Designed miniproteins, single chains, continued (3). Designs and how they scored, part 106

Each design is a single chain, and the fold is of that chain. pLDDT is the mean over its residues in the fold that is shown.

## One batch from the design tools (miniprotein)

Design m11677
Fold by ESMFold2-Fast:
Structure m11677 (fold): chain A 80 residues (1-80)
Amino acid sequence: SRMEELRKRLEEELEELGRRILGIGEDDSREAILERVAKALGVSVAEVEEMIKRIGLPSVLFRAAMSLAIDRAVERNKAL
């Protein structure tokens, strides 16, 4: 249905945005992606995999990207 198509498109857009902010490339392995997400969130890779099972990869990538963006903003303010 149109609603399922819209949902998939939104999930794809969130994943793309998350990958961009986290600096994830097309050549990055699943393991490398999980490690970047774990570092950004301050959790273990196992915890990231549990989050993916609960809320899906696009949502986890977006949350990790937001966490990293906040950390970078804090670093910029400290450098002043």
Scores: mean pLDDT 80

Design m11678
Fold by ESMFold2-Fast:
Structure m11678 (fold): chain A 58 residues (1-58)
Amino acid sequence: ASAEERARMERILAGVREAVRALQLPEERGKAIIDRVEAAVRAGDLEAAEAASHEAGG
C-alpha cells in the first residue's frame, strides 16, 4: 500500500476505536468490529477496512 493508503487505514482504525468508545457499544460487539477493521488493515485492504468501519460509524 502507498503511504497515503496506509495513513488512511490508520485513520480509519483510530476513528473506529473512538466511535466504539463514544457510542458505548457492548464490549463483545465493539471488540468484534475493531478486530474486523484491524484484520483488514493488516491485510492492506483499504476497501475492507472502510466497509468494516461502517459497522461502527452507523
Scores: mean pLDDT 76

Design m11679
Fold by ESMFold2-Fast:
Structure m11679 (fold): chain A 101 residues (1-101)
Amino acid sequence: SALEAEELLGIADILYALAKKFNDPELAIKAVDLYEEAALKSDDLEVQLKAIDLLEEIALESKDEEVREKAIKALKKVREASTDPAVKEKAEEAIKKIEEA
């Protein structure tokens, strides 16, 4: 389902852009859910790593605490559920960076 995961990533990018523009935490939460799904379901490593990068950005930069917490939980779920060592390592690095901030 690489195509479906790429579509999820694209929709998540649009929702997150709108969330930032309108200060809408509900749209940001929906974007986090879609980035999590893209990271977990994609057969494309580049799509998975990009979704992790966006989850890291949301966790570090979001003004809303619930949005940040949801992004952190998504990163932890990706780290735990992924079977790809590169995906697990990228998620772990993101979590460490957030905890050090």
Scores: mean pLDDT 85

Design m11680
Fold by ESMFold2-Fast:
Formats: sequence, structure tokens, C-alpha cells
Structure m11680 (fold): chain A 91 residues (1-91)
Amino acid sequence: MPTVLVTGKVVDAAGNPVAGAKVTTSAGETATSDAAGNFSITVAVPEAGLHTVTVTVTFPDGSVATVTLEVEVAAGETTVAGVEVGSDGSV
């Protein structure tokens, strides 16, 4: 089953790293940002091709940012997508 490895960094409105932010995908996978704001989450997709991956980040202050990624996944391979997510909803 092909997978997408989504990596990224969670930052606040001033560009500072945010630790402890909860990262959730539409498929139900979860991760938490580290002390440097970095996260990684692996999403399993049913088959190769173009898939839409929705990543929801819940900040420690209760604010929420949502990022939608379109990823072309090759059969039997892991695709890597990098994202920066700001508390103002910037990507």
C-alpha cells in the first residue's frame, strides 16, 4: 500500500516554533510537534495516483489551521511532502 510521509514545521504568527501542537490527518493519523516545531506523520493511501491529504493542526492555544495537499503517489513507493503551518493559517 503506498504511503505519504508528511513532514513540516509548526510556527506561530511571529515565526517562532510551536511545540505540543496536535497534527491530525483526514485518515485519522496523529502526531505532535516537537520542541523545534517539527512533525512527521505517515498517511496510508489505498492506491497509487493523485490523492488529497488534509492536515489539521490544533495549536496549544486552541486555534486550528487546516492544510490541504494534493500528492501524486507512485505504486509501492513512499512520497514525501513538506509543509510549514502558521497559527495565522499560512502555509
Scores: mean pLDDT 74

Design m11681
Fold by ESMFold2-Fast:
Structure m11681 (fold): chain A 120 residues (1-120)
Amino acid sequence: MKAEEFFEKIKKAMEEGDLEKVLELIGEILRTDPSLLNYKDEKGNTILHVFARNFPNIPDEQLKTAVELFKKMVLAGADLSVKNEEGKTPLELFVEGLKSKGREDLAKELEEFVESLLKE
């Protein structure tokens, strides 16, 4: 499957709040070609940016699963340093989304996870 096809399928699943479909698609990427996580659209968005932007569509009971999936993508080599045309990284967008939903606990967990990776 082409990078663009995975990107569009994940975008649609995230827009619909279908986290189970997102888990299936990301699982396929991780098994076949993890480099697809770093595919950039015309606006500089990666799959992580799409995930973070559409986070408000994820049901509250699945927020912990969404955070774990984000961590799994990062561990598989997803680039956290990519700024889109708005100058935002995926981490900044996701932390902002979690805080806007009152999930400061999950935002803190995600920030601590990333800090642990930067101490190579």
Scores: mean pLDDT 79

Design m11682
Fold by ESMFold2-Fast:
Structure m11682 (fold): chain A 120 residues (1-120)
Amino acid sequence: ARLTPEEILAAADVAAETLRELGKKSKDPEVQKALEEMAENVRKMGEAAAEYVRTGDPEAARKLAEYYRGVQKNREKLKEIDPEAAEEADEAVRQRLADSGHLGAWGFIQRLAEEALAAE
């Protein structure tokens, strides 16, 4: 079945909130910053994906690709600072999305972002 914009936004919100909560628990200011920046890019990625599903607007697809690149850069930065924190973040996001029933919607957002990125 086709995902609704509301389901897309809900999945992105769960992922972003998980990253923000991990950032607040970190004792390393650089880890906190990387997780907070990643959470904001995930939130914006969800908004762009929801808009693209709603409208088919190429500008929404462009923004989706931009924010997805941002998330990739934030993840690489986190791995450079603290590889264990990066692994913990990936697992926590996956688990919370699975527990909330949003894992499929999150996978859809990621595939859509990869397709938008490939079209550039």
Scores: mean pLDDT 88

Design m11683
Fold by ESMFold2-Fast:
Structure m11683 (fold): chain A 65 residues (1-65)
Amino acid sequence: SLDLLDKAIEYIKKKEYDKAARYLTDFFRSRGIESNFEKILEMIKKSTEEEILNYIESMKEEIEK
């Protein structure tokens, strides 16, 4: 699960939003959260890099404890 979030962060920093959206979608699905690739990709594209990176880091913190 954490590996999927780390990959999403990597691809966001590389501006590869399609790949980032795939890893985020897989992460949400792995946790039983209803998610759609197109919706996740739209969310990433509408967010600033700082906003989306902070969001993913917050998710990592919740998982670790």
Scores: mean pLDDT 81

Design m11684
Fold by ESMFold2-Fast:
Structure m11684 (fold): chain A 90 residues (1-90)
Amino acid sequence: SEENAKIAEKDFDDQIDLLIDIVKTMIEYLKKKGYSDEEIRKEVKEFVDEWLKNLREFYSKLPGVTQEQVDELIEKAKKRIDEEIEKELS
């Protein structure tokens, strides 16, 4: 239903907000350790991919959430996270 879709999207967005805060902290930590921008991108992408995999598995099990909705949420999240990574590295 439309209402169930909106609830799932809001809860997912809250999880992505948390993931972005963790990503920012991770980037700051890796910069302080002397990692290159390319090394940071690799480490952060591997970390993000595992988080998004776990979120996909969780949301796919929720009543009233379709695979299509989960795919759309994950793609929007990937785009938002990529934009934040590039902002932190600029």
Scores: mean pLDDT 87

Design m11685
Fold by ESMFold2-Fast:
Structure m11685 (fold): chain A 91 residues (1-91)
Amino acid sequence: SKAREEVKAKIEKVKESAKKLGKELSERDKAEMEIHGIIELAKAGDEEAKEFLRNEVGLSEEQIEAIQKGELTEEQEKEIAERIEKYIESK
């Protein structure tokens, strides 16, 4: 639970950095930040975040496990990035 709160705090810090730079976020930028937040929650073991990545983004169980371990091969990184991009484009 504390680890999850720390991950959420890190996401908020990224949002604050964007605000401090005076940048207006596009809908695409917001979607990318949302997905990044979901990935960080999944790394912390959030079951709803893992379910979202599996069912909505289409990541495999092996890809989700690799994200949680923080040990991604270049091939896994490319496949995950491609699926995230397709999800963002679908919105």
Scores: mean pLDDT 73

Design m11686
Fold by ESMFold2-Fast:
Structure m11686 (fold): chain A 62 residues (1-62)
Amino acid sequence: SAVQQLVADAERARGLAELAKLAGLSREEQRRKAAQMLNVPESEIESLEEAKAILDARAAAA
C-alpha cells in the first residue's frame, strides 16, 4: 500500500543517514556498528555497501 511504502521509504532514509555517520570510522568499526544498527550478525556486513543493500532489501519487502 502507499502508506506502507511511505513508512518503508522513511525507515530506509533514516537508516542511510545513520550509516552515513559511520563513514569516518575504520572499516572494522563501520562493520560492527552497522551490524548492531541493523540487528544482524557482523559476518553479514563486510562494508557499508552491504549494509545499504540490507536496507534496500527491507524496504522492498515492506
Scores: mean pLDDT 81

Design m11687
Fold by ESMFold2-Fast:
Structure m11687 (fold): chain A 100 residues (1-100)
Amino acid sequence: SELARRAVEDLEKGIELLKKAYERSPQEAADVARGLAEYFERQAKLATPEQQDVLMEASKAAREAAEKIREHLDNPELAKQYVDELIKKLREAAERLRAL
């Protein structure tokens, strides 16, 4: 559907923003993750019920990642692990939406 296509594009753009932010600093990656959480939560309110579940799950994953990255700014290995795990979850969300 058109709504699913738009949501997939937003998730893919979010992944690219996370990659660029992490290249600059773990702090910027945490800030982008928080922004993505808020963005997907707002988008979920405009989505179909099936899309809402996926977008809310993506929002929750981004919020949790932002908190974990912030708590481990002095541990680059853990910060990278949390960023990579979030990217994986956003990719899975995009694949689920493409199947709708």
Scores: mean pLDDT 86

Design m11688
Fold by ESMFold2-Fast:
Formats: C-alpha cells, structure tokens, sequence
Structure m11688 (fold): chain A 89 residues (1-89)
C-alpha cells in the first residue's frame, strides 16, 4: 500500500542524492519500494492527466509523478488510489 511516508521519504532521497543521480533518485526509490513497472507508471500518469509522463524512460516517469504530487498538481489521495488500482490489476 502506498503511504504518505513513502512519498515524503522518496522526496528526501532525491534531495540528498549525489549530484550525478539526484534528478531521478527519488522517483526510482518510490517506484522500487511500491513495485511499480514503467507500464504501471505510464498508466497512473495518463489516468491522472500528468503532463510529465515520457514513455521512453522509467526514471523520468517516476520522478515526474513524484514531482507533481510534491507540487500539489496531483493530490496524494488520487495518486494512491490509481497506484493501488494498477497494483491490483
């Protein structure tokens, strides 16, 4: 189950990552911890109307979703609901 604490920790991981990997470290951490594939990340983003989904790279897709949740463009509640939905399929 996706939790607010997982999102907050992923944001912290991205903030504290070494300079060479900082852009995607948070998104990768969240996707790995929750068990989301790139296909599931794309599906979540498309259902939530994300403007940050780029189908060519899992790290970019994961980071884009995390950034939109962090910035309040996607609510945590909507993000959790869609993540739980794709994991149940």
Amino acid sequence: MLTREMVDRAIEVGRNAPFGDSLYAGGRTLADEVGLSNRQLVEVGERLGSERIYGGHPGINAQGLLDEVRDGRISFEDFREEVERVLAE
Scores: mean pLDDT 77

Design m11689
Fold by ESMFold2-Fast:
Structure m11689 (fold): chain A 78 residues (1-78)
Amino acid sequence: SDAVLAAEEALIAAVKAVLDAKSEEELAALEKAARAALEAFIEAMRESGEFSEEEIERAREVFEGNLAKAVAAAKSKL
């Protein structure tokens, strides 16, 4: 689904932005934006009808893990 791919690209961009945060305030704002992008991606997967709930939950776990690592890496540089 083109909508799912677009939402995934937006989520990847949001997580990448977290890594490039220049202040604690910017990091907090970018983490919030990345979490919103994750919810949009999960919703796009559900609306597509192409994924099981198990596959959707697995995607959530993977991206939550990626976001947590990005936040930790950004904090280590601030």
Scores: mean pLDDT 88

Design m11690
Fold by ESMFold2-Fast:
Structure m11690 (fold): chain A 94 residues (1-94)
Amino acid sequence: SSVIDTVKELIERYQRGEITLEQIKEILRKKAEETKNYREMAIIMRIVLELIERGELPTERELAQMVTAESLRIIGEILDKGKTYKEIFEELLS
């Protein structure tokens, strides 16, 4: 999964002190503008924020479960609150 690979790369760079949270936000903002895949960028951003808070890199299985859980949570937020994927992503960058 490109989502899993992107999350792992960003968290590993963050844990090595190679990249800051603000730089992660900028990378994902640029990637969203290039791909227009705001759904994928929102999922990645939510997982990255959670993993930074935990201070630990999860297993591949745990990361896959987090992707599924975040995907379902975002769908629920769209259905219940009438938000777009772009609005959810932009709120996470604030």
Scores: mean pLDDT 86

Design m11691
Fold by ESMFold2-Fast:
Structure m11691 (fold): chain A 93 residues (1-93)
Amino acid sequence: MPEKLSEEEEKEAKEKAKEIRERVKELRKRLRELAEKAETREDVLLLVAAEILLVGAEISVELALKGNKKAIEDAENDVRAAEELIREVEERL
């Protein structure tokens, strides 16, 4: 049987997608500000890794909106990992 999202599941996915997208925008702003201040190769590599995770989160949000329920959890995990890397660079500056 084709797995179709219920109206409630679609609404929940859209609400979570909106929250993730807002968090990605905030983290990208912080990342940009840190990139201007980064003086070490290690800090630059951590910020590049954070950007890759944020791109992954956006891809996962798109997949979740297409019906992949697991993709929301992947997006949340990617955003959390990116935030931890950004925080590590902030603490080193």
Scores: mean pLDDT 82

Design m11692
Fold by ESMFold2-Fast:
Structure m11692 (fold): chain A 93 residues (1-93)
Amino acid sequence: DDNREVARTALDLIEEAIDKMKDKISPEEYEKIRKLVENLRKAVDEGDYEKALETAQELLKMLRELYNKYKSPEIKKAIQAAEVLIEALKDML
């Protein structure tokens, strides 16, 4: 269950980083990211790791695009946490 605990910890770090990004990106970009993170949390909590992996990959793509645009350290932290989450989810499939 180490991978499940790693996934939960990474998801908590993603949520914390996203909350700190609110003033760094547009309100529309923030709403889209927030909804993706909510869907990701639900998938992880329900044990739907295939859906969680797909959602985490979408989130990572969007975070990388935002990092290229804004260069915010909070976005970079969210990217690193998302990469850890994706590896943990792959190990649970």
Scores: mean pLDDT 86

Design m11693
Fold by ESMFold2-Fast:
Structure m11693 (fold): chain A 100 residues (1-100)
Amino acid sequence: SERDELIEQIERLLLDMVLRAVDALRRAGDLETAARVEELFVERAPQIMQALRDGDLDRARALVEELREELLRLIKDPAVQAYIEERTARVLALIDELEA
């Protein structure tokens, strides 16, 4: 379904975002922050995906915004911060498409 395709796109965007952020941090030698970002994603991504599957779009948006804020607190590299902001904005836009 179109709904399932949008949910799959959101999942792929979240995964791509974390993989790229972790890779950038590892290349910079910030292994501790890279591990924390991975741990946060393992904890938060299933909650976001469950909210989307349940049709609780307000909860899904809130969880994405919380993830964005937590990632921006952990990551101090401005280029990685900008990437996270751009990717979370895209995720939020796809959640809005699910509501339409």
Scores: mean pLDDT 87

Design m11694
Fold by ESMFold2-Fast:
Structure m11694 (fold): chain A 111 residues (1-111)
Amino acid sequence: MEKIIEKFKEIMEEMKKNAPELVEVRKDSNEEARKEAKEIEDFLLGKISAEELSKEVREMLYELLKNILEVILGVESLTDEEILEILKKLEKEGVPGAKKWIEIVELIKKE
């Protein structure tokens, strides 16, 4: 867990720093993509809640989170329950932003 906590913190800080650039690199430059990048940045900076995100941005952030955790753990796939268990452990350890990611997964799971 300690190594997972450290790697997750590092990735979260990088995402927070480079959120618009990371999103834009994955998409063609258009007005909708720029709006999505702003929602991602505002969410990572704590300016908006998971519920205020568009469904499309929540799904993108969920897939990004899943990929990050899969890479950190060296696994091919994680279930929603496994992701939630990991995030709840990170929140208990005081990792900044873990609660926001829990809210995304819970919203995706309810849909």
Scores: mean pLDDT 74

Design m11695
Fold by ESMFold2-Fast:
Structure m11695 (fold): chain A 80 residues (1-80)
Amino acid sequence: SAEKEALIAQVEAARERVRALLESNPDLPPEVRAEIEGFIRQLEALIEAMKTIEDIEELKKITEITLKQAEEAIAWFEKQ
């Protein structure tokens, strides 16, 4: 489904934004780095799970919640 592919692509884009923050900040404290890496792993696991879901309305809800969580995580990181 084109809609499913677009929703997964949005989560993949969020993962890349988080990864870009990690790459642009090589001198991060180890604890902060570990937390960001943990979040990237969670997003990777979610993307794989989304590939197995057939319900487009469920995928929309997952995507919306995940994008909000990613924005909050990025905002929190930028304050460190």
Scores: mean pLDDT 86

Design m11696
Fold by ESMFold2-Fast:
Structure m11696 (fold): chain A 78 residues (1-78)
Amino acid sequence: TAHAEKAKAYLEEAERHLAEAEEAFRRGDLVSAREHLEKAAIYAEKAYKHAMTARDEELIERAIELARRINELRRRLE
């Protein structure tokens, strides 16, 4: 469905931004880490909403797990 395809696209963007946030954090670039983390959070939320509309359990689980990873890094940045 269109919603499942959008969920996948948003998950890919969220995963890319999370990876960039993790790399920036590793380098000590906290400003870049926070910027990428916020983008990851926005895309993860969009992915979750589209996955829920598609009723795709695998995509819903991926979005939830990604949100947990984003929140874990956010706690380390505070």
Scores: mean pLDDT 90

Design m11697
Fold by ESMFold2-Fast:
Structure m11697 (fold): chain A 69 residues (1-69)
Amino acid sequence: SMMEEKKEKVVEELVRRYKDKAEALRAKGDEAIDDLAVLAVIIASELGFELDGEEAREVAERAYKRIVP
């Protein structure tokens, strides 16, 4: 869907920004997902759309799993 394509663009942007910061994100623990979710909302706004809290958390968790396998 168009929304999944938009969410994936946010995931890719988070991965791009943080791919070399896996250890820093791991050190933050559960706070890393919350931080990425806030940033996901900001990135989505910059791209011209909105994420609700559940969508932002989903995007954050997807990005975290790709950065910190």
Scores: mean pLDDT 86

Design m11698
Fold by ESMFold2-Fast:
Structure m11698 (fold): chain A 79 residues (1-79)
Amino acid sequence: MKKEIEEAEKFAREKGEEAAKLLIEGDIAGARAVAAEALEEVTEKGNKSDPETKEKMIKKAEEILSEKLLEGAKEKREK
């Protein structure tokens, strides 16, 4: 349970940073694609777990991806 949530968190951070970098570089479509694919991957992994674990994995991934994209969007606006 906890390990799966931690793996989802790590994966979301890595993909969120990748998406934020693309957003800063002006590749908005690429950034959105990376974030969407990351959520799909987390959801697929969650489907193999308990419903409670799945919900926590998805919520954590959404939170991290949203935070990373918001950071990238703020940095892009300052350019």
Scores: mean pLDDT 79

Design m11699
Fold by ESMFold2-Fast:
Structure m11699 (fold): chain A 65 residues (1-65)
Amino acid sequence: SRLAEPAEVELESGYTAAGVFIKGGRFSGSSADELGRLLDEFVAEVKAAEAAGVKEITIERRELR
């Protein structure tokens, strides 16, 4: 449909045990391999949204305390 509602995608990935969040651009993990894995997950989520026919994606930055 040409009138698809805009989809807001909040990119949030977190290893609760590791205390890592990408939301707001925060990363507190201990290795580059861990960061690379989290980035791959975000890329996969964006590709999945595109494949589902989402025409507009908004990524919101939230500040973490």
Scores: mean pLDDT 48

Design m11700
Fold by ESMFold2-Fast:
Structure m11700 (fold): chain A 103 residues (1-103)
Amino acid sequence: SLKEKLMSIFKKALNEILDLLDEYGAPDDFKAEVVRLFAEAMRKALEAVDNGDYEKVLEIMRELREKVLELARKYGFPDEFIERLQEILDKAIEEVEKLLKES
């Protein structure tokens, strides 16, 4: 289903981010907050799909991206880390956009 594919994209992106966080030795509180942001965004995106509001799904993904990147900057992570984090998030948004166009 569309929702199962969307959940798969969220879970894959979160796992890639958690792996990146482990590589850089990110603190557990940062990891917990990223997991929380992804869980909330996924819940909202699934609700938007149920309502047929595909534009809202993309808005939720873009808000998630901005919130995660802002959180990383607040924790003082280096630009190289932020760039790699941004690449994972941008790829996830592109995959969601493609999924919604094919639906």
Scores: mean pLDDT 89

Design m11701
Fold by ESMFold2-Fast:
Structure m11701 (fold): chain A 100 residues (1-100)
Amino acid sequence: MEVAERIIAELEAKARETGRSVREVLAERLAAQSEKYTAWVEENESELTNEDVAELASEAYGIPKELLLEAMTTEEGQKRLQEIVARVRAYIAAEEAARA
């Protein structure tokens, strides 16, 4: 629960700082992560470890690497990650609805 609140607060702070919507800030982060991931894959010798993937995702989304690793290996971790994602999505949807 607190992880989702931290992510939302950070996205909201960036949105206020830049004058953009939370959705726009998130889209920019996703694009930056995609580029970083592509470069990493091209430079590495086809090694795709769960730890490397979790670290890249942690940097992009602000989700703790440990939680991402648990989500990749356990049902409990997957449920926790889904709850965080659902809460962030609900917040973004509510913000967009308020602007409509």
Scores: mean pLDDT 72

Design m11702
Fold by ESMFold2-Fast:
Structure m11702 (fold): chain A 78 residues (1-78)
Amino acid sequence: SEIEEEGRRLDEDARRGRLDPARLAEVFKRYLEEKLGKTFSSPEEAADAAVAEMLKTSTATEAQKAEIRAELIAVLTA
């Protein structure tokens, strides 16, 4: 639930037009380490896993999840 709440806070920050890339990267890194307990062979796999878990109870549409996924991939490949 804490990780889901962190995901919602990131979504809110993005909607406000004030998303800190460094904060996003740190939260995402912590999420992968603590919640998933592993590293992934590709940024796509990591983003898919994060979206599935962080937005598990979200009412976001498939299109909205795809947008968040793309943003996470951008963070991982930067």
Scores: mean pLDDT 64

Design m11703
Fold by ESMFold2-Fast:
Structure m11703 (fold): chain A 68 residues (1-68)
Amino acid sequence: SFEETLERAVELALADPVLAGLSEEQIRAAVETALRGGSPADMREATGVELTEDQLLALMDAAAEAAR
């Protein structure tokens, strides 16, 4: 289900040290946006955070891995 995929993406992202500066709420908003096909700009808007390139890549990688 989408909810199970989302929770897996959040767990993967929370384990990534690159994302340690983000709250669980911010991580959840970002990976949900990515899973729904959102762009990097959409992820920044959804979180209200100017996500770095490294953070964006880590969040997108977590979403992609969860969706496999």
Scores: mean pLDDT 88

Design m11704
Fold by ESMFold2-Fast:
Structure m11704 (fold): chain A 85 residues (1-85)
Amino acid sequence: SSAAREAALKRRNELLQLQLDSLTRMGLIIAKMRRENADQKFIDEVENFMGDAVKKLNELRAKGDFAGQREILEELKEYVKKLEG
C-alpha cells in the first residue's frame, strides 16, 4: 500500500540521516585527534570501530534488516557522544 511505502521510505531516510550525522561527527573527531597529536592507538581504535560499524550496516542493509541497522546506528551514536565528551 502507499502507506506502507511511505513508512518504509521514512524509516530508510531516518536511518540514512543517523548514519550521515554519526559518520560526519566521527570524521571531525578523527581530524581533531590528528591535529592535536593524539595517541595513534586511540585513533586506530576509533577508525576500527567506525569500519566495523559500516561493514555491519552494509550487511544489514543488504538483508533489509531495518531493526538491526537502527541498533548499530544507536551504538555508533553513543560512541560518538562518548568521544565528544
Scores: mean pLDDT 85

Design m11705
Fold by ESMFold2-Fast:
Structure m11705 (fold): chain A 86 residues (1-86)
Amino acid sequence: MEEELLEEIKKRIEEALKQGFDAFLETLDEIAELAREKNLSAEVVNEVILHALELAEKAGLDQEQLARLIGRVLKIIGAQIQAELE
């Protein structure tokens, strides 16, 4: 189940990036909320973050886009930490 969910999340991120950078960031916001709601494991959250960063590198994002992506990555990490503390 966790592996199937991880693959589904990766596909959602990939498809969102094809639609545009704003769609990509919106999908990352949705994933941050999903991580909180489903209490996703640290391993799954880490794989999601790494996948998003790899896609950003391959897409050749500019410095401003990278800064916005880093903000979303920190939000995902914060959601995971909050879920584990509560």
Scores: mean pLDDT 77

Design m11706
Fold by ESMFold2-Fast:
Structure m11706 (fold): chain A 80 residues (1-80)
Amino acid sequence: STLHMTAVLRENGKLRIVSYETTADGVVRLTGVREATEAEVQQAIADAVARLRQLGFSDDEIAQWRAMIEKGLATDHVPT
């Protein structure tokens, strides 16, 4: 079984998606690097929202955080 993973990194004011896979033996292989699409940025936000919900944050707190993150994506700083 191979787990496909992505990581988001910031370079030259753009978000990049780094694709890599982890094999059953724990070997990590880089498979690609490309500029993040708007859909992938939104998916990363959605994944973070799901995690905040699991940690017990309210829907109002999550909505406020999401608005700040979406605004922050227009700057050099993305709060985590």
Scores: mean pLDDT 67

Design m11707
Fold by ESMFold2-Fast:
Structure m11707 (fold): chain A 76 residues (1-76)
Amino acid sequence: SSGELLSQGLGKVVNAGASLKSLKIIGDELGNAPDFSQKSLAEALRKAAERLEKQGDTKTAKAARESAERLEKAAA
């Protein structure tokens, strides 16, 4: 399910040492998603990863991107 894949992805983000600031970026992008489909959630996580990279949080950005890729594969 989308929720289970998202939960697993967020777990990896937390395990990568994501700060509260980085988690806020992820939460903001997920909150801006038009729906909770795998495609919409993947797009939100890709946007979050781009913002995290610009802030220098490359570890959290990588985890978010990997989570987006997993959701995209499940949507295809």
Scores: mean pLDDT 80

Design m11708
Fold by ESMFold2-Fast:
Structure m11708 (fold): chain A 88 residues (1-88)
Amino acid sequence: MTLEEMEERGREVGREFAEKLAADPEEAKKLLEEALENRDEAAELLGSREYVDLVIRAMEAGLKGDVEAAAEAAGEIGRLVWEAAKAK
């Protein structure tokens, strides 16, 4: 999978995720609160605060109905995942 493919995959997932969050705002708020409460722990466990911050940004954008902003954040997550897989 190329960088462009991973970014596009991330953007597609981000759009779907944002639409689901907008359709069920109460469930989405619970997920966002859990992510915020566990932000530091998740960053330590995953070794990437940038990854965790991008996930939270996508959730916040999705809750606001900003599908494009959520897709962009998820695309950046795709890039980070691709770069991590390529790192030696």
Scores: mean pLDDT 77

Design m11709
Fold by ESMFold2-Fast:
Structure m11709 (fold): chain A 88 residues (1-88)
Amino acid sequence: SLAAALERAKAAADRVQALLKEIYKKKIKLTEEQKKKLEEMLREIDALLERANAETDPARAAALYEEVARKLEELEEFLKEIIEEAKK
């Protein structure tokens, strides 16, 4: 359902936000390559979210929000990798 897709996307966004706060609090410095990849991932998520928000059909909107959730989950994995590498 659209409501379930929105909840999944929101939950993923909340987890991404928590990881970004952890990176900030631990003063983890991103490499230039990591910064570029983060910027590219955020741009892709923003573009998908704009498409999802503009979609008037609930089934197509749900599919787009599921794709937003998937991309946020990919970003979550990337941020976790950055945090783990910083421990080495």
Scores: mean pLDDT 89

